# Designs tried in a protein design run: designed miniproteins, single chains, continued (4). Part 54

Each design is a single chain, and the fold is of that chain. pLDDT is the mean over its residues in the fold that is shown.

## One batch from the design tools (miniprotein)

Design m13988
Fold by ESMFold2-Fast:
Structure m13988 (fold): chain A 83 residues (1-83)
Amino acid sequence: HMEELLEELKKAHEKALELAKKISIEEAAELALEALEKYAKEKNLPKEKVEELKKGIEEALKNKEDPKRFLEFKYEIEREIER
């Protein structure tokens, strides 16, 4: 169980690192927003919280944060869904 999850997270992390080298900031933000939408559905998050997190992603995009930041957020969310 834990080993399988760890292995999947490692593989996805490697793919995210590879993708971060080639992906635009806007594309990375889009992936993060998609992950957030799935997380909200799975965890039944209140709209208020979803809106807050979405604004955080949009603000990071506006500030032209590193694409890795959006991929890290996507990762964090996917990890919480798998719990």
Scores: mean pLDDT 71

Design m13989
Fold by ESMFold2-Fast:
Structure m13989 (fold): chain A 80 residues (1-80)
Amino acid sequence: EAEELKKRGEEAYKEGNYEEAAKLYEKASQIYEKQGDYKTAAIYYEKAGEAAKLAGNNQKARELFLKAIELGQKATEKEN
């Protein structure tokens, strides 16, 4: 579940396990994206990107940051 994945991601991040944190945040963001919650998905893709960068995975961090920007734009352009 997205909420459990967020909690575990935050825990991994606090423990310095940035690779696991990035993975968990990415999974949470994918669930929110699938549900159409683009704002929340963008937030967790951004957190996943930060964690991936700290883990030294610069390519993955770039991919995640681009996803966050894309979904953030989509959230602001969403019609009522």
Scores: mean pLDDT 83

Design m13990
Fold by ESMFold2-Fast:
Structure m13990 (fold): chain A 88 residues (1-88)
Amino acid sequence: DILEEIERLMENGDLEGFNELLAKIQGIDVSELDYAKPTREERLKFNEPVRKLADEAAKRGNLLTAQSLYAAGSVSYEEMEERIRKVK
C-alpha cells in the first residue's frame, strides 16, 4: 500500500525518502534522483495523484500526512480544510 509507505516516511521525518517516493509514483527514474533532487517542474507533476493520496490519508484519519500531501500537491490551506471536511 503506497499510502502506508508514505505514512511511514512521514512518521520517521524522512522528507528525502518522501520526495523520492512521490517522484517514483510520477514515473521518474530513481537513478535520476541519485544525481539531482527533483526539479520544481517535476514536483508540480505530483499535483493530482498526490491530492488523491492526501484525500485517502484524511479518510484514514491521518491528518498530518494529509496536510503534508496537500501541501506537496499545491493545495491552498483553505482548499485543504474544505477537502478534509468533505471526506470526514
Scores: mean pLDDT 66

Design m13991
Fold by ESMFold2-Fast:
Structure m13991 (fold): chain A 99 residues (1-99)
Amino acid sequence: SPISDAEVQEAMGMIYAGLGNILASKGKYEEAAESYRKAVDLYLAAGLADSPAAKAALRKLVEALVKAGKKEEAIAFLREVARRAPALREFTEALIKEI
């Protein structure tokens, strides 16, 4: 079968999440957050909002933003994700409480 747009988006999401992990390991938290944000957007576009990969990328994005001193940006993005993907609402509310 031909590769679907959703399969390409999922694969690219995994690549950006991996890049975010490398950047975070180097203390580059602002750049790590940008890569994790791209991963989250790609997983949402692929219809994978309620996947373990999307939830892991979102948690790592929040951790990177908090370490970069961008706590308010983390909260704003979590609220945006809850609006875009209602399946993540409970998960995003739990992450906001951890901030």
Scores: mean pLDDT 90

Design m13992
Fold by ESMFold2-Fast:
Structure m13992 (fold): chain A 60 residues (1-60)
Amino acid sequence: MEEKIRKAKEEAEKRIKEATEEYEKKLKEAEEKGIDAKSKLAAQLAAAQLRAIGDVIDVE
């Protein structure tokens, strides 16, 4: 059980990190273009983080 939880946690942390890096990249690109996309990008990041956490919860 703990091994599955550990693996799921590591995968979730990796996905959260990737989503955060993608968010930062898109945020910089939007600022460079003068586009106000902060709210939409923040919502996308939050959704990605919630999905990753959900994957961990599914592993008992």
Scores: mean pLDDT 74

Design m13993
Fold by ESMFold2-Fast:
Structure m13993 (fold): chain A 91 residues (1-91)
Amino acid sequence: SSLETIIKIVKKAIKAAEEGDLERAIETLLLALASLSSMISNGVGDQELLKKAKEHVHKAIEALEEGDVESAIKHAEEAIKLLEEALEKEK
């Protein structure tokens, strides 16, 4: 599913951030953000959970741009949690 793909992308971004590759982490989160924005615009999935997840992806990107890796990972992990909750509702 699209949600499973987005979750995998966000997890790859966390790994990149942990490895100190902030440019790759930002680029990867921007891909997740584009996919989430598409799902929201098309009315696909749990809109409340997807919008909250998108806000956390935005905050993770902003934190990485400031060099705050710890904050970025926390926001990315919260986005994954919200996306996994949305995925569970798909059955």
Scores: mean pLDDT 87

Design m13994
Fold by ESMFold2-Fast:
Structure m13994 (fold): chain A 94 residues (1-94)
Amino acid sequence: MSLEEQIKELEEEIERLERELIGVYLRAKDGQLSPAEALRRVEELRRRIEELLEKLIKKAQETGDEKLVKEAEEKRRRILRGIDEIVAELRALG
């Protein structure tokens, strides 16, 4: 499998976990999941996403393409900021 294919697979997996995390958040907002249980699930998903983002940045560095590295670092900042906002909202629900 090419390095480009490995990067694409990491991006697709990160996107899947982001969708799962948003689903947990929406279930908590709708009262279908307790804020405490939602926070636990979001923190677990956050750890998995952080690991995949680290792998993504490492693979981008292996390409030698500075643009891909910058895009991966910006993606990490954007995603982690979004998760922090969700965590704050879940804490406000409890």
Scores: mean pLDDT 87

Design m13995
Fold by ESMFold2-Fast:
Structure m13995 (fold): chain A 106 residues (1-106)
Amino acid sequence: MKSSIKNKTDAMLALGLAQSYLKQGKYDEAIELAKAVIENYPEFEARAYQILGDAYLKQGKYEEAVKYYEKALSLNPKNRKAWQGLAEAYRKLGDEEKASEAEKKI
Protein backbone atom coordinates (compact mmCIF):
# COMPACT_ATOMS: atom_id res chain seq x y z
CA MET A 1 0.00 0.00 0.00
CA LYS A 2 1.21 3.53 -0.82
CA SER A 3 1.03 5.64 2.37
CA SER A 4 -0.13 9.13 1.31
CA ILE A 5 0.68 11.40 4.24
CA LYS A 6 0.84 14.78 2.49
CA ASN A 7 0.86 17.24 5.38
CA LYS A 8 1.00 17.67 9.18
CA THR A 9 -2.79 17.16 9.53
CA ASP A 10 -2.58 13.84 7.65
CA ALA A 11 0.29 12.75 9.97
CA MET A 12 -1.80 13.58 13.06
CA LEU A 13 -4.82 11.70 11.63
CA ALA A 14 -2.59 8.71 10.76
CA LEU A 15 -1.38 8.50 14.38
CA GLY A 16 -5.00 8.64 15.61
CA LEU A 17 -5.91 5.85 13.18
CA ALA A 18 -2.87 3.83 14.34
CA GLN A 19 -4.10 4.08 17.96
CA SER A 20 -7.54 2.89 16.78
CA TYR A 21 -5.88 -0.07 15.01
CA LEU A 22 -4.05 -0.97 18.25
CA LYS A 23 -7.41 -1.14 20.08
CA GLN A 24 -8.78 -3.38 17.29
CA GLY A 25 -5.76 -5.77 17.38
CA LYS A 26 -4.57 -4.58 13.94
CA TYR A 27 -0.96 -4.26 15.09
CA ASP A 28 0.74 -4.54 11.67
CA GLU A 29 -1.48 -1.75 10.28
CA ALA A 30 -0.68 0.43 13.31
CA ILE A 31 3.07 -0.22 12.78
CA GLU A 32 2.82 0.71 9.07
CA LEU A 33 1.12 4.05 9.81
CA ALA A 34 3.51 4.96 12.64
CA LYS A 35 6.57 4.21 10.47
CA ALA A 36 5.17 6.42 7.67
CA VAL A 37 4.84 9.33 10.13
CA ILE A 38 8.41 8.84 11.44
CA GLU A 39 9.85 9.06 7.89
CA ASN A 40 8.28 12.48 7.15
CA TYR A 41 7.32 14.37 10.34
CA PRO A 42 9.98 14.60 13.08
CA GLU A 43 7.64 16.64 15.33
CA PHE A 44 5.45 13.49 15.64
CA GLU A 45 8.30 10.94 15.98
CA ALA A 46 7.98 10.64 19.78
CA ARG A 47 4.27 9.73 19.55
CA ALA A 48 4.87 7.43 16.56
CA TYR A 49 7.67 5.57 18.41
CA GLN A 50 5.33 5.17 21.41
CA ILE A 51 2.71 3.57 19.10
CA LEU A 52 5.40 1.21 17.72
CA GLY A 53 6.32 0.29 21.31
CA ASP A 54 2.65 -0.41 22.12
CA ALA A 55 2.19 -2.54 18.98
CA TYR A 56 5.29 -4.66 19.63
CA LEU A 57 4.36 -5.02 23.33
CA LYS A 58 0.92 -6.38 22.35
CA GLN A 59 2.56 -8.77 19.85
CA GLY A 60 4.82 -10.14 22.66
CA LYS A 61 7.95 -8.65 21.06
CA TYR A 62 9.19 -7.16 24.31
CA GLU A 63 12.78 -6.33 23.24
CA GLU A 64 11.47 -4.37 20.22
CA ALA A 65 8.91 -2.64 22.49
CA VAL A 66 11.73 -1.48 24.83
CA LYS A 67 13.73 -0.19 21.82
CA TYR A 68 10.88 1.96 20.49
CA TYR A 69 9.77 3.25 23.92
CA GLU A 70 13.38 4.34 24.58
CA LYS A 71 13.39 6.17 21.22
CA ALA A 72 10.08 7.88 22.12
CA LEU A 73 11.45 8.94 25.53
CA SER A 74 14.73 10.25 24.03
CA LEU A 75 12.55 12.71 22.05
CA ASN A 76 9.94 13.40 24.76
CA PRO A 77 10.94 12.38 28.34
CA LYS A 78 7.53 13.56 29.62
CA ASN A 79 5.60 10.91 27.66
CA ARG A 80 3.89 9.10 30.57
CA LYS A 81 2.39 6.43 28.28
CA ALA A 82 5.85 5.54 26.97
CA TRP A 83 7.17 5.23 30.56
CA GLN A 84 4.19 2.97 31.44
CA GLY A 85 4.79 0.80 28.36
CA LEU A 86 8.54 0.61 29.04
CA ALA A 87 7.87 -0.55 32.62
CA GLU A 88 5.46 -3.25 31.37
CA ALA A 89 7.94 -4.43 28.70
CA TYR A 90 10.75 -4.68 31.28
CA ARG A 91 8.44 -6.68 33.59
CA LYS A 92 7.63 -9.09 30.75
CA LEU A 93 11.39 -9.52 30.22
CA GLY A 94 11.87 -10.20 33.96
CA ASP A 95 13.81 -6.98 34.64
CA GLU A 96 12.01 -5.81 37.81
CA GLU A 97 14.69 -3.19 38.62
CA LYS A 98 14.39 -1.41 35.25
CA ALA A 99 10.58 -1.71 35.42
CA SER A 100 10.57 0.05 38.84
CA GLU A 101 12.90 2.79 37.55
CA ALA A 102 10.59 3.44 34.57
CA GLU A 103 7.55 3.65 36.90
CA LYS A 104 9.31 6.31 39.03
CA LYS A 105 9.50 8.55 35.90
CA ILE A 106 5.71 8.66 35.43
Scores: mean pLDDT 82

Design m13996
Fold by ESMFold2-Fast:
Structure m13996 (fold): chain A 58 residues (1-58)
Amino acid sequence: SEDRRDSRRAAERVLERARQYIERGDRDRAFHSLIAALILAPDDEEIRERVRELLEKL
């Protein structure tokens, strides 16, 4: 649905910010961004997998 597409795009933007926080060593902000991405797209398998991969870097 369009709602799922919009949620994914929002989560993808938040994931990009999380990557930037990880690169800067800001673990707390990175973690909060990753949780926000899950909240924005809770049913999106691709977003959940990308969050899992980024959490492994923390």
Scores: mean pLDDT 82

Design m13997
Fold by ESMFold2-Fast:
Structure m13997 (fold): chain A 55 residues (1-55)
Amino acid sequence: MPSVDELLEELRRRAEELDDQALLALLDYFTSVKSKMSDEQARKALLTLRAEMEA
């Protein structure tokens, strides 16, 4: 299971490859708020986003 930081880097890289500025902005917002949420909550949110991107 990847860490929160690993998931963020993976998703950011994919967003950059897709040139999806809205997704990049969402990931930047998530990075700013993850320090105020639990690791479990952050990981859940990122795994959900990753699944939606791969669906």
Scores: mean pLDDT 76

Design m13998
Fold by ESMFold2-Fast:
Structure m13998 (fold): chain A 118 residues (1-118)
Amino acid sequence: MVKLVESGGGTFKEGSSLTLTSQISGVDISKVTVSWFRLSDKNPLERLASIDGSGKTTYADSVKGRFTISVDKAKSTVTLSMTNLKKEDTATYYTAVEGEIDGKIKTFFGEGVQVTVV
């Protein structure tokens, strides 16, 4: 069974930096695309960054230059490094795995981690 467990959330000051980590199990992350999403009361579910099995990255215009996605295939982790935090970065952050799993194209989301910027 695919599982994604996010960590590194909490309350942070505007202008600071943080790193979110997702521990992924039940799938080879080199064979899927892993993405970071956020959801808040002010913004609908938004895809922020993606990394595919070849290491190709994609970023939303809202976060490019501020956020960086990275993968550690040996540890089966994906991180989101967030810099110059803004109050609008207050959201629940989720990882998703997308790819062919058990012969079907599927998407699995983690439970999410809350980030509050004060």
Scores: mean pLDDT 87

Design m13999
Fold by ESMFold2-Fast:
Structure m13999 (fold): chain A 72 residues (1-72)
Amino acid sequence: SELHQRLLRLIGEILRIIGEIEDLRLEIEKLKKSDDPNKEKKIKELEKEIERLEEERKRLLEEMERLDEEME
């Protein structure tokens, strides 16, 4: 089914984004524990990237919900 293939692709993209967010959160925790003089700036940049990815995830989840409604 074409709808099932689209759903699987969306699930794959969502899982990729979740993984990227978790990796960025781990980098933030490493920076917080580091002696890096620029850690505050780097943390803010990583937090902005997480915010972007959270918005992308939200958009993909909304698209997935719409496809689920089409499959019913």
Scores: mean pLDDT 85

Design m14000
Fold by ESMFold2-Fast:
Structure m14000 (fold): chain A 73 residues (1-73)
Amino acid sequence: MKKELQELINRLIGLKLRKIGLEIELEKLKEELKKDPENEELKEKIKELEKEIEELEEEIRRIEEEIKELEEK
């Protein structure tokens, strides 16, 4: 039980760090877009990052639920 919990926590930490990295990148791109509001390439890249962040949030949620299930036993 404890080993499985540690594995899930380590995976969760990794995913959260990845999400933070993507959020920082997204913020930088949004600042660039403010300087060039008609930049189509920046708009597409922003959409791609937002989608990747959303997918990571879903993975994080699933792992957090698994951790809660294991901790409540």
Scores: mean pLDDT 82

Design m14001
Fold by ESMFold2-Fast:
Structure m14001 (fold): chain A 59 residues (1-59)
Amino acid sequence: AEQLLLEAAVALSQGDIAAAGRAVAEAARKMGRPDLAERALEASRQGDTAALLELAREV
């Protein structure tokens, strides 16, 4: 999960919200949290960086 969270942070620093959302979603799935994965993808579709960062803290 740590490597995927680092990938998400790098993507966000480059403005790639879609890549960040996918990385957080994959980390959530590896934790057995498909609910968090769906929320991460929704946040990335809406461009909600704050929501995506909150979700990253939960995985």
Scores: mean pLDDT 79

Design m14002
Fold by ESMFold2-Fast:
Structure m14002 (fold): chain A 99 residues (1-99)
Amino acid sequence: MREELEREVQIALGLMYRGIGNILFSQGKYEEAAEAYRRAAELLKGLDPKLEAEALTKGGEALFKLGKYEEAKEYYKKALELDPENEKAKELLKKIEEK
């Protein structure tokens, strides 16, 4: 149906923004990477919880690199609400909470 096609396109766009974020992150452009991951998470919202959690985890990593630890912590918490099995989000949240 049209709604299914629209969801597939939205997921594809979310994955594209995640890819853009990964490239920006690898270049040390953490502020731009965080914005790309935020857009990816918005596009994936309500469509794929695991992909949304992955985008939030990556966005949190970019925020952590910028010294925005409280914002990063909230991103990891939200990722774990969406995907409790996300080992990377668990690891990163634990590291922030142990400070």
Scores: mean pLDDT 85

Design m14003
Fold by ESMFold2-Fast:
Structure m14003 (fold): chain A 90 residues (1-90)
Amino acid sequence: MLEEKIEELLNLPYEEQLEWLLERLRAAGASEAELEAFREWLEKHKDDPKVLEELIAHVVAQEAMRAAKTEAEKEKIAEEVRPFAEEVAA
């Protein structure tokens, strides 16, 4: 579940949370300049614990949605349409 993943990540030290976020953004296609700007921005907002919580939740959700919009989306569409197609064919 997304909640369990977010809670697990929030229990990590700040350094590990930052590293995880940077790796996920890099995997999503962020440039090194964007990653550096993100680090500087987050460092200015690190005193607000909700900023990290919101960012981690957003990244986790974005990765899940991105996976669904690629191969996972095709599988979900096929699974949803398959029973309907079989019912119509019967």
Scores: mean pLDDT 65

Design m14004
Fold by ESMFold2-Fast:
Structure m14004 (fold): chain A 56 residues (1-56)
Amino acid sequence: SLLEDAERDLAQALKSTGAAALTAAGHARKLFEQAGDEEGARRAQELMDEAKAATA
């Protein structure tokens, strides 16, 4: 399901660094948005912002 796919992508983002983390978090955000999970999308967005800040 969209939520399961979003959770997997979010989990992958948390275990990744740099561009890989940003890409996985971005995919998770889109899937949460499609599923109507605003809180999930917000969490993924926060992770994206953190990943961007962490990339040199």
Scores: mean pLDDT 80

Design m14005
Fold by ESMFold2-Fast:
Structure m14005 (fold): chain A 56 residues (1-56)
Amino acid sequence: MDEKEEIIQEKVLKEFKEKGLSLDEVQEYLAKLVDEIYKEGLNREEVIEKLYKELK
């Protein structure tokens, strides 16, 4: 996993833990988001860049 992916994952996990979601639920949610973005025809790098900007 590159540095941007790792930062995004850590920030998302932190926010969802504060909402009381389990790690399994967070991982499933992230997988669904990635799949939905890929269905829009975006490549992996574009998906990572977009998420990185949104999560900051």
Scores: mean pLDDT 62

Design m14006
Fold by ESMFold2-Fast:
Structure m14006 (fold): chain A 60 residues (1-60)
Amino acid sequence: AAVATSTAAAQALVDTVLAAYRTTQHSAEAALEAARNGAASLSAEDAEQAVAALRAALAA
């Protein structure tokens, strides 16, 4: 998909949270909570995409 600035920010947030989650071995719930807190300043659509991408990555 084409990468808009907001979409790039959402992806960067997901990548950062996943890296932290893997390093610290936090629960999936803690990782999702961190993603939501980081996404609080994003648009609702970008925040939803970031959470969905994180869930997909954690499920894999």
Scores: mean pLDDT 61

Design m14007
Fold by ESMFold2-Fast:
Structure m14007 (fold): chain A 105 residues (1-105)
Amino acid sequence: MMEEIKKALEELEKAGDFISARLLRSAILKNPDLTTPEEVLRYLLEEIEKDKSDPSVSPDSIAVLKRQLYEAARILGLEDILEEILKSMTPEEIEQLRALEEANK
């Protein structure tokens, strides 16, 4: 629903995650059938997985985008999509995420 997406955008911006807020707005503009934050994040995850097949796309860029989706799912409390994002990550991407979380303790 549009109201759920508006609330999600507000929560991301309040948390200072302006990058994820921009990604959500871009996805909705391209796909107006997306009505929930979970649908938007799943769509973005699928697009990132497609980008992995493009040799012009850097693995580092993929890792950054996946970390961004993980943070958005965490801020919004979306446990199901957060688990899907973690399952899509390589062991190296998970180790880098863990190192960043450890550095912020």
Scores: mean pLDDT 77

Design m14008
Fold by ESMFold2-Fast:
Structure m14008 (fold): chain A 77 residues (1-77)
Amino acid sequence: MSMEQLKLQVLSAFGRAFHEAREEGKSDEEAVEVGEEAGRRKLEELAEKYGLSPEQVEELRETLDAAVRATREQLEG
């Protein structure tokens, strides 16, 4: 599995959980927290399953953190 595929899985977990939380009527802030938690759990799952290096884990964390920041900025206007 490529790093691009791993990043996509983390981002997909974040986005899915974020959108589902919003559809359930959670606040924007609560939805971001739910998404971030889902993304973090997916990252940990992938790191364990594929034996990811510290560098690969850091890259996935940076990808998730960037998505969280971008989403918060969009919600703040």
Scores: mean pLDDT 86

Design m14009
Fold by ESMFold2-Fast:
Structure m14009 (fold): chain A 100 residues (1-100)
Amino acid sequence: MKKKAEELHKKGEEYMRKGDYEKAIELYEKAIALDPEFAEAWGNLAAVLLEVGKNKEAGEYYDKALELDPSLSAFYRALGEIYELKGKLELAKKAYELAK
């Protein structure tokens, strides 16, 4: 069960890197369905939802990730820094707000 969730999560990361956010969302949702305690999958789903402008859903899934693993607050801060470096200032601002 957990190994299959990890495989789906890794595929989701691959699609997110390619900019195929719809496929990334699908794969992260499948990973979470198999392992609802997979904090990193919740965090990555929140990140891709933020990228596609679904800020409210991103916040909800980020809260779920933090319930499972509070150390993931650093993940959104790192995302904010990456978006800032890429000149995506609006996305950086949203990521920093979620890190609060």
Scores: mean pLDDT 78

Design m14010
Fold by ESMFold2-Fast:
Order: structure tokens, then C-alpha cells, then sequence
Structure m14010 (fold): chain A 108 residues (1-108)
């Protein structure tokens, strides 16, 4: 949860709507009951094909968790790379907004 909240807050602050939306999909999945329908909706939102979705749904719980962890790691790496490339420096106002957004998504 905390990692996803941080990714959402950073992506929104940077205007990377594409990364923020993917992170929110993972956040929503974390809040929903863990069943095949929730996992199917997550996979569809991430752009998986019908064949990839069926494969994912037939994986073990451990393999499904690994897939989700890999998606979180990828999004975090993309945000980190973008910040490094653009040498992002936050104003005090932007820092306060980042902390507010992070806290909203991290409360759970």
C-alpha cells in the first residue's frame, strides 16, 4: 500500500497521468476482495490480452502475487527514471502537495 501511494503521489505531481492511472488500478485492486473477478479486472485495466488474463487467473496465488509485485516495481522504476532524467526539484508548495497526496492514499 505505502509503495503504491508514493507512486500515485509522485506521478500525479509530475503530470505523468499514465503512470498515476496504472498505480491507481493497483491501489483499487488492493482495496477490493481478492478473488478471480478482481484479478481479471486488474489485468484488463493493465491491457493484458484475453489469453494472458486466462493464464494469470490459472496461476498459483504465489505466482499471481509475484506478477502484482513486478507491476509495482516497474511503475516505481519508471517514476524514478523520469525524476532522474528531468532533475525534479520540488517547491515547498509542491512538497506539501506530495505529502498530502501520499497521506490520502496511504491511510488504510
Amino acid sequence: MKRIADIIARAELLGRTDLAEKARVLYDFYLTPKNKEALRRLAEALGLTDEEIERLLNMSVEEQKKFIDEQIDRLEAEVDAWEAEHKVELTPEQQAEYERLRDIYAIG
Scores: mean pLDDT 76

Design m14011
Fold by ESMFold2-Fast:
Order: structure tokens, then sequence, then C-alpha cells
Structure m14011 (fold): chain A 64 residues (1-64)
């Protein structure tokens, strides 16, 4: 789980928002926990918004 979170932060910093969001979901993080973690990791507001969008999109796809 911790290694997945570290990889997710790395992917988000590299602009791979969908894979980052997927790893956060697999790690069991809520949207708010992910946002707080990305902010603490030094990501821009723009990058955080893009990861949050991907997170919500993936959750909608899993519910369908």
Amino acid sequence: TEKKIEEAIKLAKEGNYEEAARLFIESGLTLQEMIDLLRKAGLSTGDIIKVAYAYQKLLLEERA
C-alpha cells in the first residue's frame, strides 16, 4: 500500500494522472485523503485537480 502511494505521487508529478488516481484508489484512499497527500507532496493546484478528475472518473466507471 505505501509503495503504491509513493508510485502514485511519482506518476502524478510526471503528468500520468489516470495511473496515479488508479493507484490511490487501489490503496483505499478517499478523494480528500488523496488531495491532502498530493498537496503535502508539493503538487500544483492544477495537477491536483487533474488527478481528482481522473479519480472521480475511475470510480464512476467501476460503479457502472
Scores: mean pLDDT 82

Design m14013
Fold by ESMFold2-Fast:
Structure m14013 (fold): chain A 90 residues (1-90)
Amino acid sequence: MTEEGKEYLKKGKEAFEKGDYEKAVEYYEKAIEYFREAGDLEGLGEALINLGKAYKKLGKNELAYTYYLTARDLGIYTEEAEKLIEEIEK
C-alpha cells in the first residue's frame, strides 16, 4: 500500500465519520488512483468498498452497487462486498 494511497484513504474515512460523504468520495477516489498505480489490490479493494459506502450514504444506490461489485471482482473483499450488496446499508 502506498503512503499517498493510505493518506487519502485515512482522509476519506475521517470525512465519512464527520458525515461529509461528498468529501469522503473525493478522498476515496484519490486513494483508488494511488492504489491502482501501485498495483495494491488490498488498498484498492478497501477504497472501493468505502467509496461504495459513501455513495450509499448519498442515496446513490446504483453507484454504491457498482463499486461493491468491482471490489468483489478483485477477490480480496469478496465476502464483505457480497454482504454490502445484499444488505444495502442506508
Scores: mean pLDDT 81

Design m14014
Fold by ESMFold2-Fast:
Formats: structure tokens, C-alpha cells, sequence
Structure m14014 (fold): chain A 100 residues (1-100)
């Protein structure tokens, strides 16, 4: 199925990231886990992405969106706020913060 193919792709990308340190593979894997609805795994990968680049406002925003999908609204707010602190012009993060 398409879901099985995406699961395999995400797993292989994350494995490759662990072997090579390629941040692009980590980011792509995280996005696919979001598409699959595996928000817990997506959160783990975005947290790893932030650990590798603490100034990546987009990664904080993505983690906020993931926690919002998990129903963890207070955590989502914290991550959106961090995205805005790094990028005060991050309009989408400000809009999301108003909704949660």
C-alpha cells in the first residue's frame, strides 16, 4: 500500500540519517511520519532536528504543529513561541499561537 511504502521510506531515511548524519534525511523522514499520522515519532525526529540546529525556527514551528495534532496544546504553544522568538516575522507561527 502507499502507507506501507511511505513507512518504509521514512524508516530508511531515518536509518540513513543515523548512519551519515544527513540532516536532510532526518527532515524528510519527520515530514513523512507527519503524513502517516505517526505524530509521536515525528515529534522525536523534530526534537532531534532542533538538537542539531537550535536556531531552526521552522523546526520549532513543525514541532508545535505536531503537538497540536497530539492534543498537547500547552506544549504546542511553547514551541510556537520559540519559533517566534527565533523569527519575529514568522506569521504562520503567530497565527497558530492564536488558535491554540
Amino acid sequence: SEEEKKQKEADELYKRYKETGNIGDLRRAARIYVELGDYEKAAELYEELIKQNPKNAAAYFALGDVYEKLGEFEKAKEWYQKAIELDPDFTLAKEKLEKV
Scores: mean pLDDT 89

Design m14015
Fold by ESMFold2-Fast:
Structure m14015 (fold): chain A 70 residues (1-70)
Amino acid sequence: MEKLKEDIKLAEEWIKRFSDDPGVVREARELIEAARKYLENPSKELEEEVRKEVLELVGEVLRAIGDQLD
C-alpha cells in the first residue's frame, strides 16, 4: 500500500517527461485521481480501480517509449 504514494510521484514525473503526449498525461492523471480516492476511503472496489489505472498508465507509457525507439 505504501507504494501508492510512490506511484503517484511516478505518475507526476511521467506527466512532466511526456507532457506533449496527451495519452500518457490523461492516464497519469486518472491514476493519481484513483489513488487519492483510495487513500481517503480504502475499499476493495477502489483498490481494483487503482490496479486498472496502473495497468493502463504502464501500457500507455510503453506505447510512448516504443514510438521513440527506432
Scores: mean pLDDT 76

Design m14016
Fold by ESMFold2-Fast:
Structure m14016 (fold): chain A 75 residues (1-75)
Amino acid sequence: AVEEADRYLKKAQEYESQKRYKEAGDYYELAGEHYLRAGQNELASVMYQKAGDAYEKAGRLEEAKKAYEKAEAAR
């Protein structure tokens, strides 16, 4: 679970460095889901917050809002 989350996080960071913010947000969300399943609630919250930031940069305001809500819920 954590190993898969780490792979998704790396993928998200790669897309973010390429300014592909929609894809970065999608992979940050996947990382968050896997960290949450592994009981790593703080890391999941951080991943969902990063997903929200990425979606906001992509102009995906509704997806950003939902990601921020998931970040608060994961605390």
Scores: mean pLDDT 87

Design m14017
Fold by ESMFold2-Fast:
Structure m14017 (fold): chain A 95 residues (1-95)
Amino acid sequence: EAARRAEEAARRAKTPAARLGAEVAARGARAAERAGDEEAAREAAEAAELAAEAGAAGDAAGAAGGAVRGIGAAVDAALAARKAGDEEAAKIALE
């Protein structure tokens, strides 16, 4: 669910920066969801939605901030996946 929400946000992103941020967050959401960390998955999905919305508003700084948050969420999801012993999910989050 969270991964689908993040992927939908990436598809709705209207600028390259917003799309990149949303895509990175979507990878994090997929990795966290696969690892069973629903909290990390939700946070990554929220970051993806925020990045897409900032880009749509023409806020380049907001879109960049969303991208940074998306990367952070993906890293957190990768760490959670490794802690759970799912190395493949961690790899997906960082791709």
Scores: mean pLDDT 65

Design m14018
Fold by ESMFold2-Fast:
Parts: C-alpha cells; sequence; structure tokens
Structure m14018 (fold): chain A 73 residues (1-73)
C-alpha cells in the first residue's frame, strides 16, 4: 500500500471541545509526518514535502494526485 494512503489523525476530544486551531495543529502534525515518510521514499525536496504536507492537511485527494504524479515520473 502507498505510504500516503492513511487518514489524517482524528481529534481525540468530542468535536465541540476542540478549537479550530487545536484541530488544525493535530492535522498539520500528522500531515508533516506522512509527507516526511513519502518524501524520503520519493526523494522530494523540502519545498515539495511542505507542499505535500499542506495538501494532506487540507485536500487528501489532491495529495494523492500529487504523489501519484511524482511516482509516475
Amino acid sequence: AAPWAVELPAPEKPLGDWSLAEAEALREAGARAIADAVGRRLGLSAAEQERLARLLATDGAAAQAFVAAREAA
């Protein structure tokens, strides 16, 4: 299975107890960990890893398309 084929971390608290900033920080941390692992496998630059981390935090479909395009190259 592809290293990016995982869901971003879900909040541990009930939804109403999380601030948007807390939820986004958790998502960003998970996205960066996944982007680092994928970046090591694909030989991504630091800028490409940051782009992938942002996509993983905000748009999983675009993140998958980004990685698929890089693997096809």
Scores: mean pLDDT 67

Design m14019
Fold by ESMFold2-Fast:
Structure m14019 (fold): chain A 63 residues (1-63)
Amino acid sequence: AEALKHYNLGVDLASQGRLDEAVEAYKKALELKPDFAAAHSNLASVLYNLGRDDEALEVNQKA
């Protein structure tokens, strides 16, 4: 339940263009549920949009 709340917050923040805040929300979701595939995929996508390609690749490999 808590991981999903942080994931949904990340989705909302990303839709508003608040990409740095979306990254933090997705990271929090993954702290609570490390196997959360949707959070890994969305975190990687946001990191690519921010030009943080090395971090995005690491996250994507864990998904």
Scores: mean pLDDT 81

Design m14020
Fold by ESMFold2-Fast:
Structure m14020 (fold): chain A 91 residues (1-91)
Amino acid sequence: SEMEQLEQQKKMWEEMIKKDPNDATAWHSLGVVYEKLGELEKAVEYYEKAIELNPNNAGSWYNLGLVLEKLGEYEKAKEYYEKAKELAPNL
């Protein structure tokens, strides 16, 4: 099931972060998992950590914007969408 796949992905990325806490991709991917699980505040935490480690990843800025929009933080979402577009103009 989708839930079983999400739980397996979650465990995989959590283990990667334990081995390498500076793996920006692992933090971003765990953010995606939490967003799909509806854990929006957790998704924000993980995307923010991904951006801290790799501020040039347009996808992390864009996804953080999407989650903030879902949380009703429209002005913050707009700022992060603009940052994503600066990094990837065709995003």
Scores: mean pLDDT 88

Design m14021
Fold by ESMFold2-Fast:
Structure m14021 (fold): chain A 60 residues (1-60)
Amino acid sequence: MGLLVRAIEDYTATKPDELTIKKGDILEVLEVVDEYHLLVKNLKTGEIGLVPKRVLEEVK
């Protein structure tokens, strides 16, 4: 499994390539797309999409 991150707040997708997530969701990082966005897989739903780094924290 890749790096795990947790949603620290709710995020609603605003673009077709983005993922809607809820606070507390655990996501696997698939790719670092840029300095502001990660490509992640939501382990609860299996959905893949872009999420802003600002709403995520690393799970130890």
Scores: mean pLDDT 84

Design m14022
Fold by ESMFold2-Fast:
Formats: structure tokens, sequence, C-alpha cells
Structure m14022 (fold): chain A 55 residues (1-55)
């Protein structure tokens, strides 16, 4: 669901920021996660975006 994707995206963003990633990288991960239709898809999208951003 959109709510599950949003929650997963927010968690991924918060985790990156807590580990010292830039706000720009964290925002890219959040946006990618939000594009997911399920929590699982959001997690995969966020992980891929984090790797691409170098985070």
Amino acid sequence: SAAEAAATAARARASLLANGASEEAAQKVYDAGLAGKTAEEAERNATRAAIEAGA
C-alpha cells in the first residue's frame, strides 16, 4: 500500500541520515521508496537508490 511504502521510505531516509549520509542522498532514497507500491518494493527501490547515490 501507499502508506506502507511511505513508512518504509521514511525509515530508510532516517537510517541513512543517522549513519551520516547527506540530505541529498537521503532525499533520493526517500523519493525512490515512495515510488514503490508495496513495502517490499519500496525497500528494493530505496536500497538501489542508496547504492546509486553512493550512500
Scores: mean pLDDT 77

